Designed miniproteins, single chains, continued (2). Designs and how they scored, part 11

Each design is a single chain, and the fold is of that chain. pLDDT is the mean over its residues in the fold that is shown.

## One batch from the design tools (miniprotein)

Design m4374
Fold by ESMFold2-Fast:
Structure m4374 (fold): chain A 102 residues (1-102)
Amino acid sequence: GAAFAALPPELQAELARALNRVASEITDTSPESRRLLGEAMARLLGAAFAKAGVPQEDIDAYLARLTPEQRAAFLRGIELAKQGKTLEEIADEAIAEVRKRK
């Protein structure tokens, strides 16, 4: 959406690769898999917003549109980015969590 377009081109490319990686691993169309995909995508978006230095006001506006679970995932993404994790590392962690719960 509009929030993705606000990211620097290099970070957009990195985020797109990470999102495609997560989407390729969560291939079933079940409601549970769609929920887990949404949470993984929210985590990656949170990390990307933190890396881009997106203003808190824009973050708050985005969080208001998320489910409670997606909001928690987004905030976790911000925390992981502050710890120096790459988007690829965050995607791998999210994929591992999905596989552990299936």
Scores: mean pLDDT 78

Design m4375
Fold by ESMFold2-Fast:
Structure m4375 (fold): chain A 82 residues (1-82)
Amino acid sequence: AKKHSVLYINPADSADVVVAKLNTFIKGESTEKQDGDQLILDVYATPEELLKIADAIAKIASSYSGVEIKYDDEKKEFVVVE
């Protein structure tokens, strides 16, 4: 079933914070907007579509931060690659 999900990211967010926000987003839960946050996405989508969207954002965030963020299929969540 489709869920409404909203993703906010702050440019000052650490990779760990971005991972936490992406993991909330793929569950069909919205992150609460805080001061300095930018609206990235406001979507009504299936869990599979949310995961595909989150994976694209993780690649962009990895490129921007220099730290790799990827989906861990065993854990069923995004992680920071050390």
Scores: mean pLDDT 78

Design m4376
Fold by ESMFold2-Fast:
Structure m4376 (fold): chain A 90 residues (1-90)
Amino acid sequence: MTPEERERLVELTRRLAEEARRRREEIERELAELVARGELTEEDARAALEAVELFERAAEAAREGRLEEALALALEGLRLQAETARRLLA
């Protein structure tokens, strides 16, 4: 990566981190409502929140320049989210 590409990636990551933080609070509230209505199990809600936490940690790692760690965390978060969604939508 060029220094210019790295700087753009860091800036994009900061914006994504802010969006993820706002969406996390909204998702957390939505998950709590779904659990309260019996449409989602507490276990499924925890798995969904774990995925969000991994994305938040990925954004923080990327902001600090730990791009390989950020990618690994983001991929794990995506895997967990995809498994949970597949289980709920299948």
Scores: mean pLDDT 72

Design m4377
Fold by ESMFold2-Fast:
Structure m4377 (fold): chain A 103 residues (1-103)
Amino acid sequence: MEGMTLGELFDLIAAALRAAGVADAEAIAREGLDEFVETVLKEAPEFAKENGITKENAADAPLSTLLANPVAQGAFLRTLRRIAERAGLSVEELSDLVAAALG
């Protein structure tokens, strides 16, 4: 996953949800991306500034950079939970779909 961006990951989540027959897959993934970005900017503002992360460019941020920060990692896990809930899936089912999309 070296070089994978946050936006590319959420595009894969949308595709995985659609393949699983989830209605509104793209809207659910988009809302999750927006909520994740807002959470990182709110809960880890210094980390965001140090890495040049803004609302405008967050989709282009390397996933490895974001997940290196414990606060951003926690925000990501909470976002996956919200996506799973909206999709009518368990967090485990969503994690399996994301892992399959990444592999």
Scores: mean pLDDT 81

Design m4378
Fold by ESMFold2-Fast:
Structure m4378 (fold): chain A 90 residues (1-90)
Amino acid sequence: SSLDLYRPNEKLAEILREAGLTGETWTFGEIMAGVIRYIYDKKLLDPQNPSLVHLKGTLLGEIAGVDSLDLNDLKPLEEAILKNSEKIEP
């Protein structure tokens, strides 16, 4: 469900904290929005190709296991979030 809550691990929680999120659990959509905010706040977008994200040397790059991302394909970010968080069962 889109309303399911997730608890990020320490690395993903640090990314969300740097993006201005507070608390310990969030919906998948809130986590994704926080990750996108992190990308913008750290100026990781390529200036000539606005869909290309440079991740080498970033905490997000560490958890995603890639040096770059295409924002037209969110699957690597979705997989990184799921691998670095636990779904909270009600």
Scores: mean pLDDT 87

Design m4379
Fold by ESMFold2-Fast:
Structure m4379 (fold): chain A 100 residues (1-100)
Amino acid sequence: MTDEDIKRLAALQAAANAAFRRNESLESAEKFRELALEGIRELERLAEEGLKRGEEEGDPRLIEAAKGLLELARKAREYLEKATDEELQEAIEEIYKELE
């Protein structure tokens, strides 16, 4: 239950961040999947860069933060692959209810 909630939240956060960056709305399950995948790829890119830099500079905090981002990206991707269109639509509606 809690782990699934974290995966769902990570996917929602990735989609929302990508939507904000592209000035687009979460209008459908298909758009959610597109934007979430873009957000996940960005998190993975930042994490890989952070891990490399942390290892080169001997910064254990940066290494730990980068590993945390990779884990969040993994959880978001897993949720996105398993979620139905109905579940994604419900998630979109829940976000809009909380923002209004």
Scores: mean pLDDT 79

Design m4380
Fold by ESMFold2-Fast:
Structure m4380 (fold): chain A 90 residues (1-90)
Amino acid sequence: NIEEAERLTEIGRLYASQGKYELAIESYKKAIALAPDSKEGAFALENLGVVYAKMGKLEEAIEYLQEAIKIDPENKKAQENLDKVKKKLA
């Protein structure tokens, strides 16, 4: 169900761009549930981590970004986002 996961991730990104973080989180979590161990699921995890960071939930942001990197280690953007969140805690 990769196509549905991609669609839900894009819906989540649209909500996040409007500041509707709770709706964005719901959409990303649904995307992850449909494609948990895929590059598409990792991309949804990356976006979920970014939204949590924007909400000031830095520990949760780190957890989701680490999951994204574990599934897709070549995703440099997820690694950059993780580094940024860790610097906010230091």
Scores: mean pLDDT 88

Design m4381
Fold by ESMFold2-Fast:
Structure m4381 (fold): chain A 95 residues (1-95)
Amino acid sequence: SLRKQAEEDLKKGEELEKKGDYKTAGIYYMGAGENYYKIGDYEKALEMYKKAAELFEKAGSPLVADAYYNLGVVYEKLGDKEKAKEYFEKAKKLE
């Protein structure tokens, strides 16, 4: 199931984060967030994408822009148009 895949990706992300592999950890948190988003668990999707953004910033990875874009998409689904715009602008600025 997508929920089980999200939980497996989250566990892998946590292990990689503990090892200091921040970029790869962020990629697994992004995967977990996408699967939570697909099943409508928007609160967990936000948590995963925020964690991915933090890890990509620590890694100096341009994938921070992708994480901010996904945060904007989730905030739109939650009806928070102001936060959605803020995150879309953050993503655009990092391109």
Scores: mean pLDDT 91

Design m4382
Fold by ESMFold2-Fast:
Structure m4382 (fold): chain A 88 residues (1-88)
Amino acid sequence: AAEEAERRLREALGRVSKAIDAKNEQEFIDAVREAAEAIVRLDELGQKQKAANYATALGVLIAAAPLAGISQETVDEARKILGEAIKR
């Protein structure tokens, strides 16, 4: 369960990076939602420190997205998605 959740999370983080490179804002938002859900799942499975570490990594990736040409509005939506997910 935890190994599968972490694998899913790594796949979602990879899609976030690819969406940033492609400047595909919709795919970026969709990938951020999947990564946030996987972080929550990892936390629910008792991997709280890993979940926190991955949430920090996703936050850094989101903060860097404007440097690749993702709009500030899309970045703000992504930050809200992550923030709402980790506010448990």
Scores: mean pLDDT 85

Design m4383
Fold by ESMFold2-Fast:
Structure m4383 (fold): chain A 67 residues (1-67)
Amino acid sequence: MKLSEEEIEEAARTAGVSKSKAREAAKMYLEALKNGEIISPRELAEKLGVSEGTATVLVIYFLEKMS
């Protein structure tokens, strides 16, 4: 499953990050989902170099869009 460029742009605006970081976050979220897991905000924050607050916003956005 792949997010559209429009959804990546929305994620970027919502979390206050670049589209590149939002795209990488989406890729990591979907890879975890493929393995039956939800990526934690802490793990996402560490891998992207963003705050846990920013990572939490991204994870919530993806959960709402992908549920």
Scores: mean pLDDT 81

Design m4384
Fold by ESMFold2-Fast:
Structure m4384 (fold): chain A 64 residues (1-64)
Amino acid sequence: SEIDELIAEAEKLIEQVPDPVVRAAGLHELKELRRLREEGADEEEIKRQLERFIASVKAYLAEH
């Protein structure tokens, strides 16, 4: 599914973050998004949050 593809991309990106504190925070946010999805949260909202997360990690990696 599109959400599973976004989650996989988010995981791949966050693993590339060299700062262990920033990486841990990102992994925690991603786990929260997965939990919300499992609890039946709105899939379009989960997609929007994943896309924002991915954009933020990409921006971080471009500067660091």
Scores: mean pLDDT 85

Design m4385
Fold by ESMFold2-Fast:
Structure m4385 (fold): chain A 68 residues (1-68)
Amino acid sequence: SAALEAKLRERLAALREEVAALPDPAVRAALEADLAAAEELLREGKLVAAALLLIGTELDIELARARL
């Protein structure tokens, strides 16, 4: 649905800002690749797959910040 796609695009934009703020360039590159893959899934209309990848990326950002 258009409403779900819009919410996922908002989430993607927010996560890109969070990734850009991370100090480790290798971690940033890996998470930027995951966000690029999520963008591709959104272009393909694979909204559930995109949502799951964005959730995974958000958790990876939290792990990077927590050093877990």
Scores: mean pLDDT 87

Design m4386
Fold by ESMFold2-Fast:
Structure m4386 (fold): chain A 76 residues (1-76)
Amino acid sequence: MAEAERLLAEAEELFRQALEAKAAGDMERAKELYRRALELTVEAASLLFDEEEAARVRAAAEERLREVTAELERLA
């Protein structure tokens, strides 16, 4: 589906930008970019997968976002 493919491509680009921001020491920007990337990944999953698989992707993304956010906040 073209919309889901577009969302995944945008999420991938945002993940790269988040890593670049982290390397530059901009933890607030890194956190925001990473959060946005995971949000788009969850949205794409809801379009591509059944409810159970989409829920699994959402749960994994939420857990990873919490871990990364906590790490970035400790290092900021």
Scores: mean pLDDT 74

Design m4388
Fold by ESMFold2-Fast:
Structure m4388 (fold): chain A 105 residues (1-105)
Amino acid sequence: KAAEEAEELMIEGLGYAKQGNYEEAKKQIEKIEEIAKENPENAEIWTYLGEGYYALGEYDEAIEYYEKAIELEESAKAYRGLADVYEAKGDKKKAAEYYEKAAEL
């Protein structure tokens, strides 16, 4: 239900971002933010927010949401997401550390 709705919104947002329609992509991702606020203990929804903001190139916000997901429940997906964001920011050392954490799960 809530995580499923968030996943659908993330897929739509990612689709718009891939087409260069960042305005519509951001609208879909902001809807996930409202779902996350209503379901604050659901780590999967915070992970989708991280993925969404990463797709928008909003790296600092993506990091914040991935870190929140990991605080609630560690997952390989959230650690890989953090690693991808740090790599995009040029922080190769942090990226390697988080890829390693993902591999250990």
Scores: mean pLDDT 88

Design m4389
Fold by ESMFold2-Fast:
Formats: structure tokens, C-alpha cells, sequence
Structure m4389 (fold): chain A 55 residues (1-55)
């Protein structure tokens, strides 16, 4: 089965850069508001996907 990172990378590849940045901003805001460690993990994976695309 594909990892969460691979699933996020595949999904984000269909989005514009602006949409990808908006997704990160919303996930980070939700993680900050709720303190949910799962949301923080997803936000971290989204940052890693964005960094990979810029490399």
C-alpha cells in the first residue's frame, strides 16, 4: 500500500502551487487550534512534499 507521503505527493501534484500553499496553511492552522498530533504529522508531510518539489 502507498505511504501517506506518497498519497499526499500524488494528490498535491494535481494542484497548483497556490492551492498547495493554501492546504498547508489550513492544516497548520487546524493543528495549532486543536493540538491534534495527527494533523501536525500531516502538515509536516505536506511541507516535505513542497520541499521535494522545489528541490
Amino acid sequence: APTLYEQLRARMSTMSLEEQEAVLARLQAAADATGDPQLEKVAQLVREVLQEQRS
Scores: mean pLDDT 78

Design m4390
Fold by ESMFold2-Fast:
Structure m4390 (fold): chain A 73 residues (1-73)
Amino acid sequence: MEEERRERERREAEEEARRLLEEARRLIEEGRRIEEELMREGRNREGVLEGASKTVEAILKVVKALSLLKEAE
C-alpha cells in the first residue's frame, strides 16, 4: 500500500511539473507577442519590460517544477 502512495505522489509531481513547464512556455510566447506589438507601436521600453516580466514569471514556473521533481525523489 505504501508503494502505491509513493507512485501516486511521484506521478502527481511529474504531471504538475509538466503543466508548469507548459505554462512557462505559454508565458514566453505571450511575452514575445506583447513585446512585438508594443515595439511596432514605437513603445520599445514597454515592450522590453513586459517581455522581461513574462520571462521572470516563466522562470519561476520552471523553478517550481524542478523543486517538485526533486521533492518527489
Scores: mean pLDDT 80

Design m4391
Fold by ESMFold2-Fast:
Structure m4391 (fold): chain A 55 residues (1-55)
Amino acid sequence: KEKEVEEKKREVVREFLEEVEKAGELPDLNEASQKVLEAAEKAQEKLKEIEEEAK
């Protein structure tokens, strides 16, 4: 059960990191920060769902 939760969390982290890397390629800090915030919010929601299912 714990390993399945970890795998789901790793997938969310991977998706988040891909979005952050794309944002990091942008020279404009405002655009980069907006994309990072959107990716972080999406990742946070998915992580909360995984944690609730694990309880």
Scores: mean pLDDT 78

Design m4392
Fold by ESMFold2-Fast:
Structure m4392 (fold): chain A 111 residues (1-111)
Amino acid sequence: STRDILNEKLAPLGEELLALIDEIERIAEEHGVLDEVQPYLEKARKAIEEKDYAEAFHYLGDALSVLISHLGAKHPDILALLRRIAELLEKAGLPLLADFLLEKVDELEAE
């Protein structure tokens, strides 16, 4: 299943996932939306502690969605986060998914 693949591929990248959570938290605090984002970040951290990396990635997606709703997909902080997620996916051995995400970032920057 997709969940099993994500758990296997993301397991070696637990520290990188925690660093991504910290970056999302800093951006959310800077833009005054930490209260809306924090519950997803807490759930993501707990999922990593429980070695449920697929669940952690799901909650990171929820947190990112909240940030996009407030900042817009074209915001420099959002584009930087998407590039960092693409790097994480590349390190996880998911290069086609990373490339797809980077193509979407380039399209957003061109608009």
Scores: mean pLDDT 84

Design m4393
Fold by ESMFold2-Fast:
Structure m4393 (fold): chain A 78 residues (1-78)
Amino acid sequence: MSEAEEARRLIERARRLKEEALKEKDPLEALVLLSMALIATSVLIITNKDSEDPEVQALVEEAKKLKEEIVKEAEKIQ
């Protein structure tokens, strides 16, 4: 699997988990899903921080924005 393919899978997984969390009515279950999404974005950012591939760099920036959104959603949950 290429570095870019792995990065795309991580961002897609994080987005899916975030959307599932927003539909979840149980606040504890929603927090678990958001935590999993946060881990996926963090893994993508950390493992690809030194990448010189413009496609991977774009995915890292996308993951950083998604991570900020996930943190903001988690802050809204009681």
Scores: mean pLDDT 83

Design m4395
Fold by ESMFold2-Fast:
Structure m4395 (fold): chain A 70 residues (1-70)
Amino acid sequence: SALLERARALQREAAAAVEAGDLARAAALLAELADVYAELAREYERAGDEELAARFREAAEGLRALAAAL
């Protein structure tokens, strides 16, 4: 899945930004990751996987809140 590959890349980049102390970059990357998780939630919803859809929606909301707090 291209979205899962993008999510993994964004997770690695966000972790690297945090390690480097670049909180502005970390916030931007976490916001992008939240958008990708929202897209994954919609894909799982269309596939009928309501549990995974709910988990990715919750993860997207959490990441958006974290990005806003940085």
Scores: mean pLDDT 89

Design m4396
Fold by ESMFold2-Fast:
Structure m4396 (fold): chain A 82 residues (1-82)
Amino acid sequence: MEHYEKGKEYFEQGKYDEAIAHYQAALAADPRYAEAHHNLGNAYFAKGDYAKAIHAYEVALRLDPDYEEAKENLAAAREKAA
């Protein structure tokens, strides 16, 4: 849990590489943590890595098909990748 909160803190500071590292650490402990996959996607999106953002959002949606924000962010990432 602390890694997820640290990831959010780094993301808010614009430190996307540090945010990614902490979200990945959270996912190593809980691979089915849909919110961590979604926030990992947000960090990749912020870096302009739309392919990795799309993949992370797709994983979040497979884990939680009702995750509306991940669905909207997936659509936005696909628009940027086109």
Scores: mean pLDDT 88

Design m4397
Fold by ESMFold2-Fast:
Parts: C-alpha cells; structure tokens; sequence
Structure m4397 (fold): chain A 59 residues (1-59)
C-alpha cells in the first residue's frame, strides 16, 4: 500500500541509509503510483548500504 511504502521511506531516511538523490528517485516512483517498484527500490538500497556498512566494520 502507499502508506506502507511511505513509512518504509521515512524509516530509511531517518536511519541515514539513503542519499538525497535516492530519496528523490523513490518519491518520484510513489508519486507515479508505482508502489511495488518503490518498495523494491527501498529494500534493495537498504540491503546494499547495510552490506557496505558491514564490509567497512570488518576491515
């Protein structure tokens, strides 16, 4: 749902896991009604950024 996707974006932004450019891209998808694509993008970016943080921590 739109509400769920918007909440996921808010949490990702609050945690600092997304860049300003990535946030704008996801907001555009939500504005276009592409909620599934927006959700997938949020999850993929969160996983990618999380993996980079883990990689840095174990160095």
Amino acid sequence: SKEFVEKLLELAVKEGLLSEEEEKEIKKLIEEGKYKEAMKKIIELEIDHGMELIKEAIK
Scores: mean pLDDT 76

Design m4398
Fold by ESMFold2-Fast:
Structure m4398 (fold): chain A 79 residues (1-79)
Amino acid sequence: SEEELERAALEVIGRAAAEGRPVTYDQLKAEVEKRLGKTLTDAEFGRLVQRLVAEGRIELVGIEDGQPVFRPADPAALA
């Protein structure tokens, strides 16, 4: 479900942030796929990521190697 995708994405980003690192889109998608045991389309996962940014739950912090890079909007909210 979208709620499972959202939770998994936020958990991956939050864990990375706790380790002092942001995640690229490709890294985020791969880790979410691992957690859920399924392959995700870029169209579906891209829509989720865009929604999380629009809702202020995650933020785009830059571009690294042509990939958008994300972190939690408030790192303290995931602690």
Scores: mean pLDDT 79

Design m4399
Fold by ESMFold2-Fast:
Structure m4399 (fold): chain A 58 residues (1-58)
Amino acid sequence: SQAEKREEAVRRLAEEALATGRVSAAEIRKAADEVGVSPATLTRDVLAEVLRRLDAEA
């Protein structure tokens, strides 16, 4: 489903951001296009997931 694809994109991009310390705008734009949401919406979702995981590590 679209929701499942969006969740997978958020998970993948959050994992990469945590591994590299960066959020790639190009990768977000590509994934957002693939799952049918705006890049701004996907960026917000990825950043929220990164912050949630960082909080869990504290």
Scores: mean pLDDT 80

Design m4400
Fold by ESMFold2-Fast:
Structure m4400 (fold): chain A 76 residues (1-76)
Amino acid sequence: SELQEAIGAGDAEKALALLEERIAKEPSAEDYAALGRLYAAMGDYEKAVEYFEKAIELEPENEALREALEEAREKL
């Protein structure tokens, strides 16, 4: 997928644009989690927390998302 290729290549601007477009059309826990990871990689832990919280609202049973949220909160 173009999104995974952009993330893998470290193209943060392209990954952000693709994720924002996808979320504007149809939000998903996967896309919110990807935004959370992208913002964390950029050092924006406040936004990372916001997007991981949105992802967890859609998938409350997902332990990996809860761990990612806790890690992002530790960086605040």
Scores: mean pLDDT 82

Design m4401
Fold by ESMFold2-Fast:
Structure m4401 (fold): chain A 107 residues (1-107)
Amino acid sequence: SSEELRRRAEEELRRRGVLAAQLGLLFDPSYEKPFALYALKDGGKLLELIRAMEKGDKQKIQELVEEANKEYEGLPEDEKALIERIVAEARALPVRSREELIDEILG
């Protein structure tokens, strides 16, 4: 059914959001929301943020993080609540390596 397909797509998006939030948390506790937001909204910017982190490009990291925080402020209440739930789930999970998380996000 169309409902089952939509549910599976939503579950996959949520899973990717949790993985991205966990990755962000490994770099800085304040990066969990930016990583989760880009996983849900802009995969290209998530990839750009991951690449900037791997290169240690502090200016690019800060730019992308601040942009994500501004976008978060303008989101509907239900979308903010989803990101908060994703972040809470990511924080409750066992710590994983950067390599494992990046491989799952990009694979």
Scores: mean pLDDT 86

Design m4402
Fold by ESMFold2-Fast:
Structure m4402 (fold): chain A 61 residues (1-61)
Amino acid sequence: MLSEEEILERLIELARELMEKSGASEAQVINMVEGLVSTLPLSEEKKRELIERLRKEIRKL
């Protein structure tokens, strides 16, 4: 299984590709990555931490 840092990096890469290549909005991309994180076998606290980090990183793209 990927580490939390590897998951974060891959989801940021996916977000960048969706925004730059597919024209997806920031809100659409955030909703998509939140949905993906919700399916991961992580604790609810780890999911919240990962989502907060993803929101901050996606807003910088």
Scores: mean pLDDT 79

Design m4403
Fold by ESMFold2-Fast:
Order: sequence, then C-alpha cells, then structure tokens
Structure m4403 (fold): chain A 67 residues (1-67)
Amino acid sequence: GKKAALVAHPNPEKIEEAGKLAKEKFGFDRVIGVNEPDSQKAYELALEISKETGEEVYVIDGDKLLE
C-alpha cells in the first residue's frame, strides 16, 4: 500500500529538509510535516491520519533522518 512519512520537529526548516529525504531516499509516497516536539502526540496524529486515509503512516524525528 501507499506509505506516508509524518515528520515531527520543533523547527520548520528541519521538517522540510527531512521531508525531502524521506521522499527521495526512503521511497515515501507522501510527506506530512508537523511542528510537534512530542513523539507520543506525533504517533497519535499518525494513527488518526492512517485510519482516515488508509495509508501506512510512519513517524520520523527530523533530526534522526538528517543525522
């Protein structure tokens, strides 16, 4: 099925950088950027989006993808 990356970071610039890498290097069909530093809240949001869209939504820490 289609997979989406939910890139969570408090810095919007890091969200954009990590989002490009998620598409280009990791083959995600779609990227969702969120200004959310709390990983639990990011996972809850990913679950909600997955339930509504039918996509596999993966939570990515922007720092972890860039470094």
Scores: mean pLDDT 75

Design m4404
Fold by ESMFold2-Fast:
Structure m4404 (fold): chain A 62 residues (1-62)
Amino acid sequence: MGDEIVRQAVGIALDAARANPDPANLARLQELSDKTHQAAAAGDVEAAQRYAAELAAYAASL
């Protein structure tokens, strides 16, 4: 579960970064990706899902 959440979040972040390579956007995408990974690594699946959803919403807003 956590590995799939991280993989999807990283994919979304990379695609958004390619489409919108502004430094502020890159920093936010990296922050949300890191938080998703850290939560998943800690076994906090609910937090990982929340950060992944926030990342996806941010990416969709760009």
Scores: mean pLDDT 80

Design m4405
Fold by ESMFold2-Fast:
Structure m4405 (fold): chain A 70 residues (1-70)
Amino acid sequence: MSEAQELIAKAIGYRIRGIGLELDKDYEGAIKSYEEAIELYRKVEEEFGEDMSEMIKLLEKEIEKLKEKK
């Protein structure tokens, strides 16, 4: 596994965790997990030049939806 693939795998892991927390109505935990995923996707963009902008935007939109539920 390349370093980029490892970071993407970790980001996916945080997304899955966020979904699980959202289903449990732990909106604070879900937001934190999605923020961790965004940081990993941004690192992939910065270090490897891969375009993660669509995924980052989707996660940012989900975070805003969850903030409305607090």
Scores: mean pLDDT 84

Design m4406
Fold by ESMFold2-Fast:
Structure m4406 (fold): chain A 82 residues (1-82)
Amino acid sequence: MAEEYRAKGEEALQAGDLRTAAEYYYKAGLEYAKQGKYEEAEKMFKRAVILYQEVGDDEAAAEVAKEARELLAPKREELSPP
């Protein structure tokens, strides 16, 4: 399912529907996070945030960023790479 949402996001992006692309990348990020694929989830969430910002929906971008932090924080906050 994560791969399906990512493909839908790519399709919407190529069609110029940035808001729909952002929504599908966000959904892909949620599904990757459920699968424990946190690196892929982070990539999808970042893509969604950028696309929401491109359409001027800073509130949606902030909501996606917050959700991403909540889902990924236990893995990222405890990681202190040198």
Scores: mean pLDDT 78

Design m4407
Fold by ESMFold2-Fast:
Structure m4407 (fold): chain A 86 residues (1-86)
Amino acid sequence: MTVVITVKNGSVGDKIAALGAAVDAQLKGGELTSTTSGDTTTFTVSGASEEGVKAAIEGAKALERGGAEVTVKKEGDTITITIDGG
C-alpha cells in the first residue's frame, strides 16, 4: 500500500510528529519521500506494510489533541491522511 501524509497549515511540532509517523511506517516496510510546497508538507511511504499503515494512522490521529483536523481516506491501495492545523 501507499501512505500519503499531508500537513496543511501545521506547526513545526505537527510536521515533526507527521515525519515521526511516516518514519515509523517506513521502518515496518516501504520507502519514504518528502516534498514541501508553500504551507503544505507531504510525506509518502510507498510499499507500506499493513502494520506501517496502522502506525501512520494512529500517529496522525494523535495530532488531533493539538487541535489539528485529521482526515483519513482510502482509495484503492492508497491511504491519504490529511492533517490541517488551521
Scores: mean pLDDT 80

Design m4408
Fold by ESMFold2-Fast:
Structure m4408 (fold): chain A 76 residues (1-76)
Amino acid sequence: SLLEIPDEEEALERAIRLLRDEDPLTRRYAAGVLVALNDERAIEPLRELEKDEDPLVAELAREALEMMEKIRKHRE
């Protein structure tokens, strides 16, 4: 965005970093934050998360990407 919204930009950056956290629960919550923000910059990190060793995290990453695509299609 051309204007910084400090809390949302910080949340996006932090959530993307937390997708690489050692704790699977932290990665799961980070994916949820990225869906709520619905920012295209999250798409590539979430695609990498689909390959996660934790099957729940991988499943949530797939669901997150599907939800973000549906939101974008229905808002047009």
Scores: mean pLDDT 77

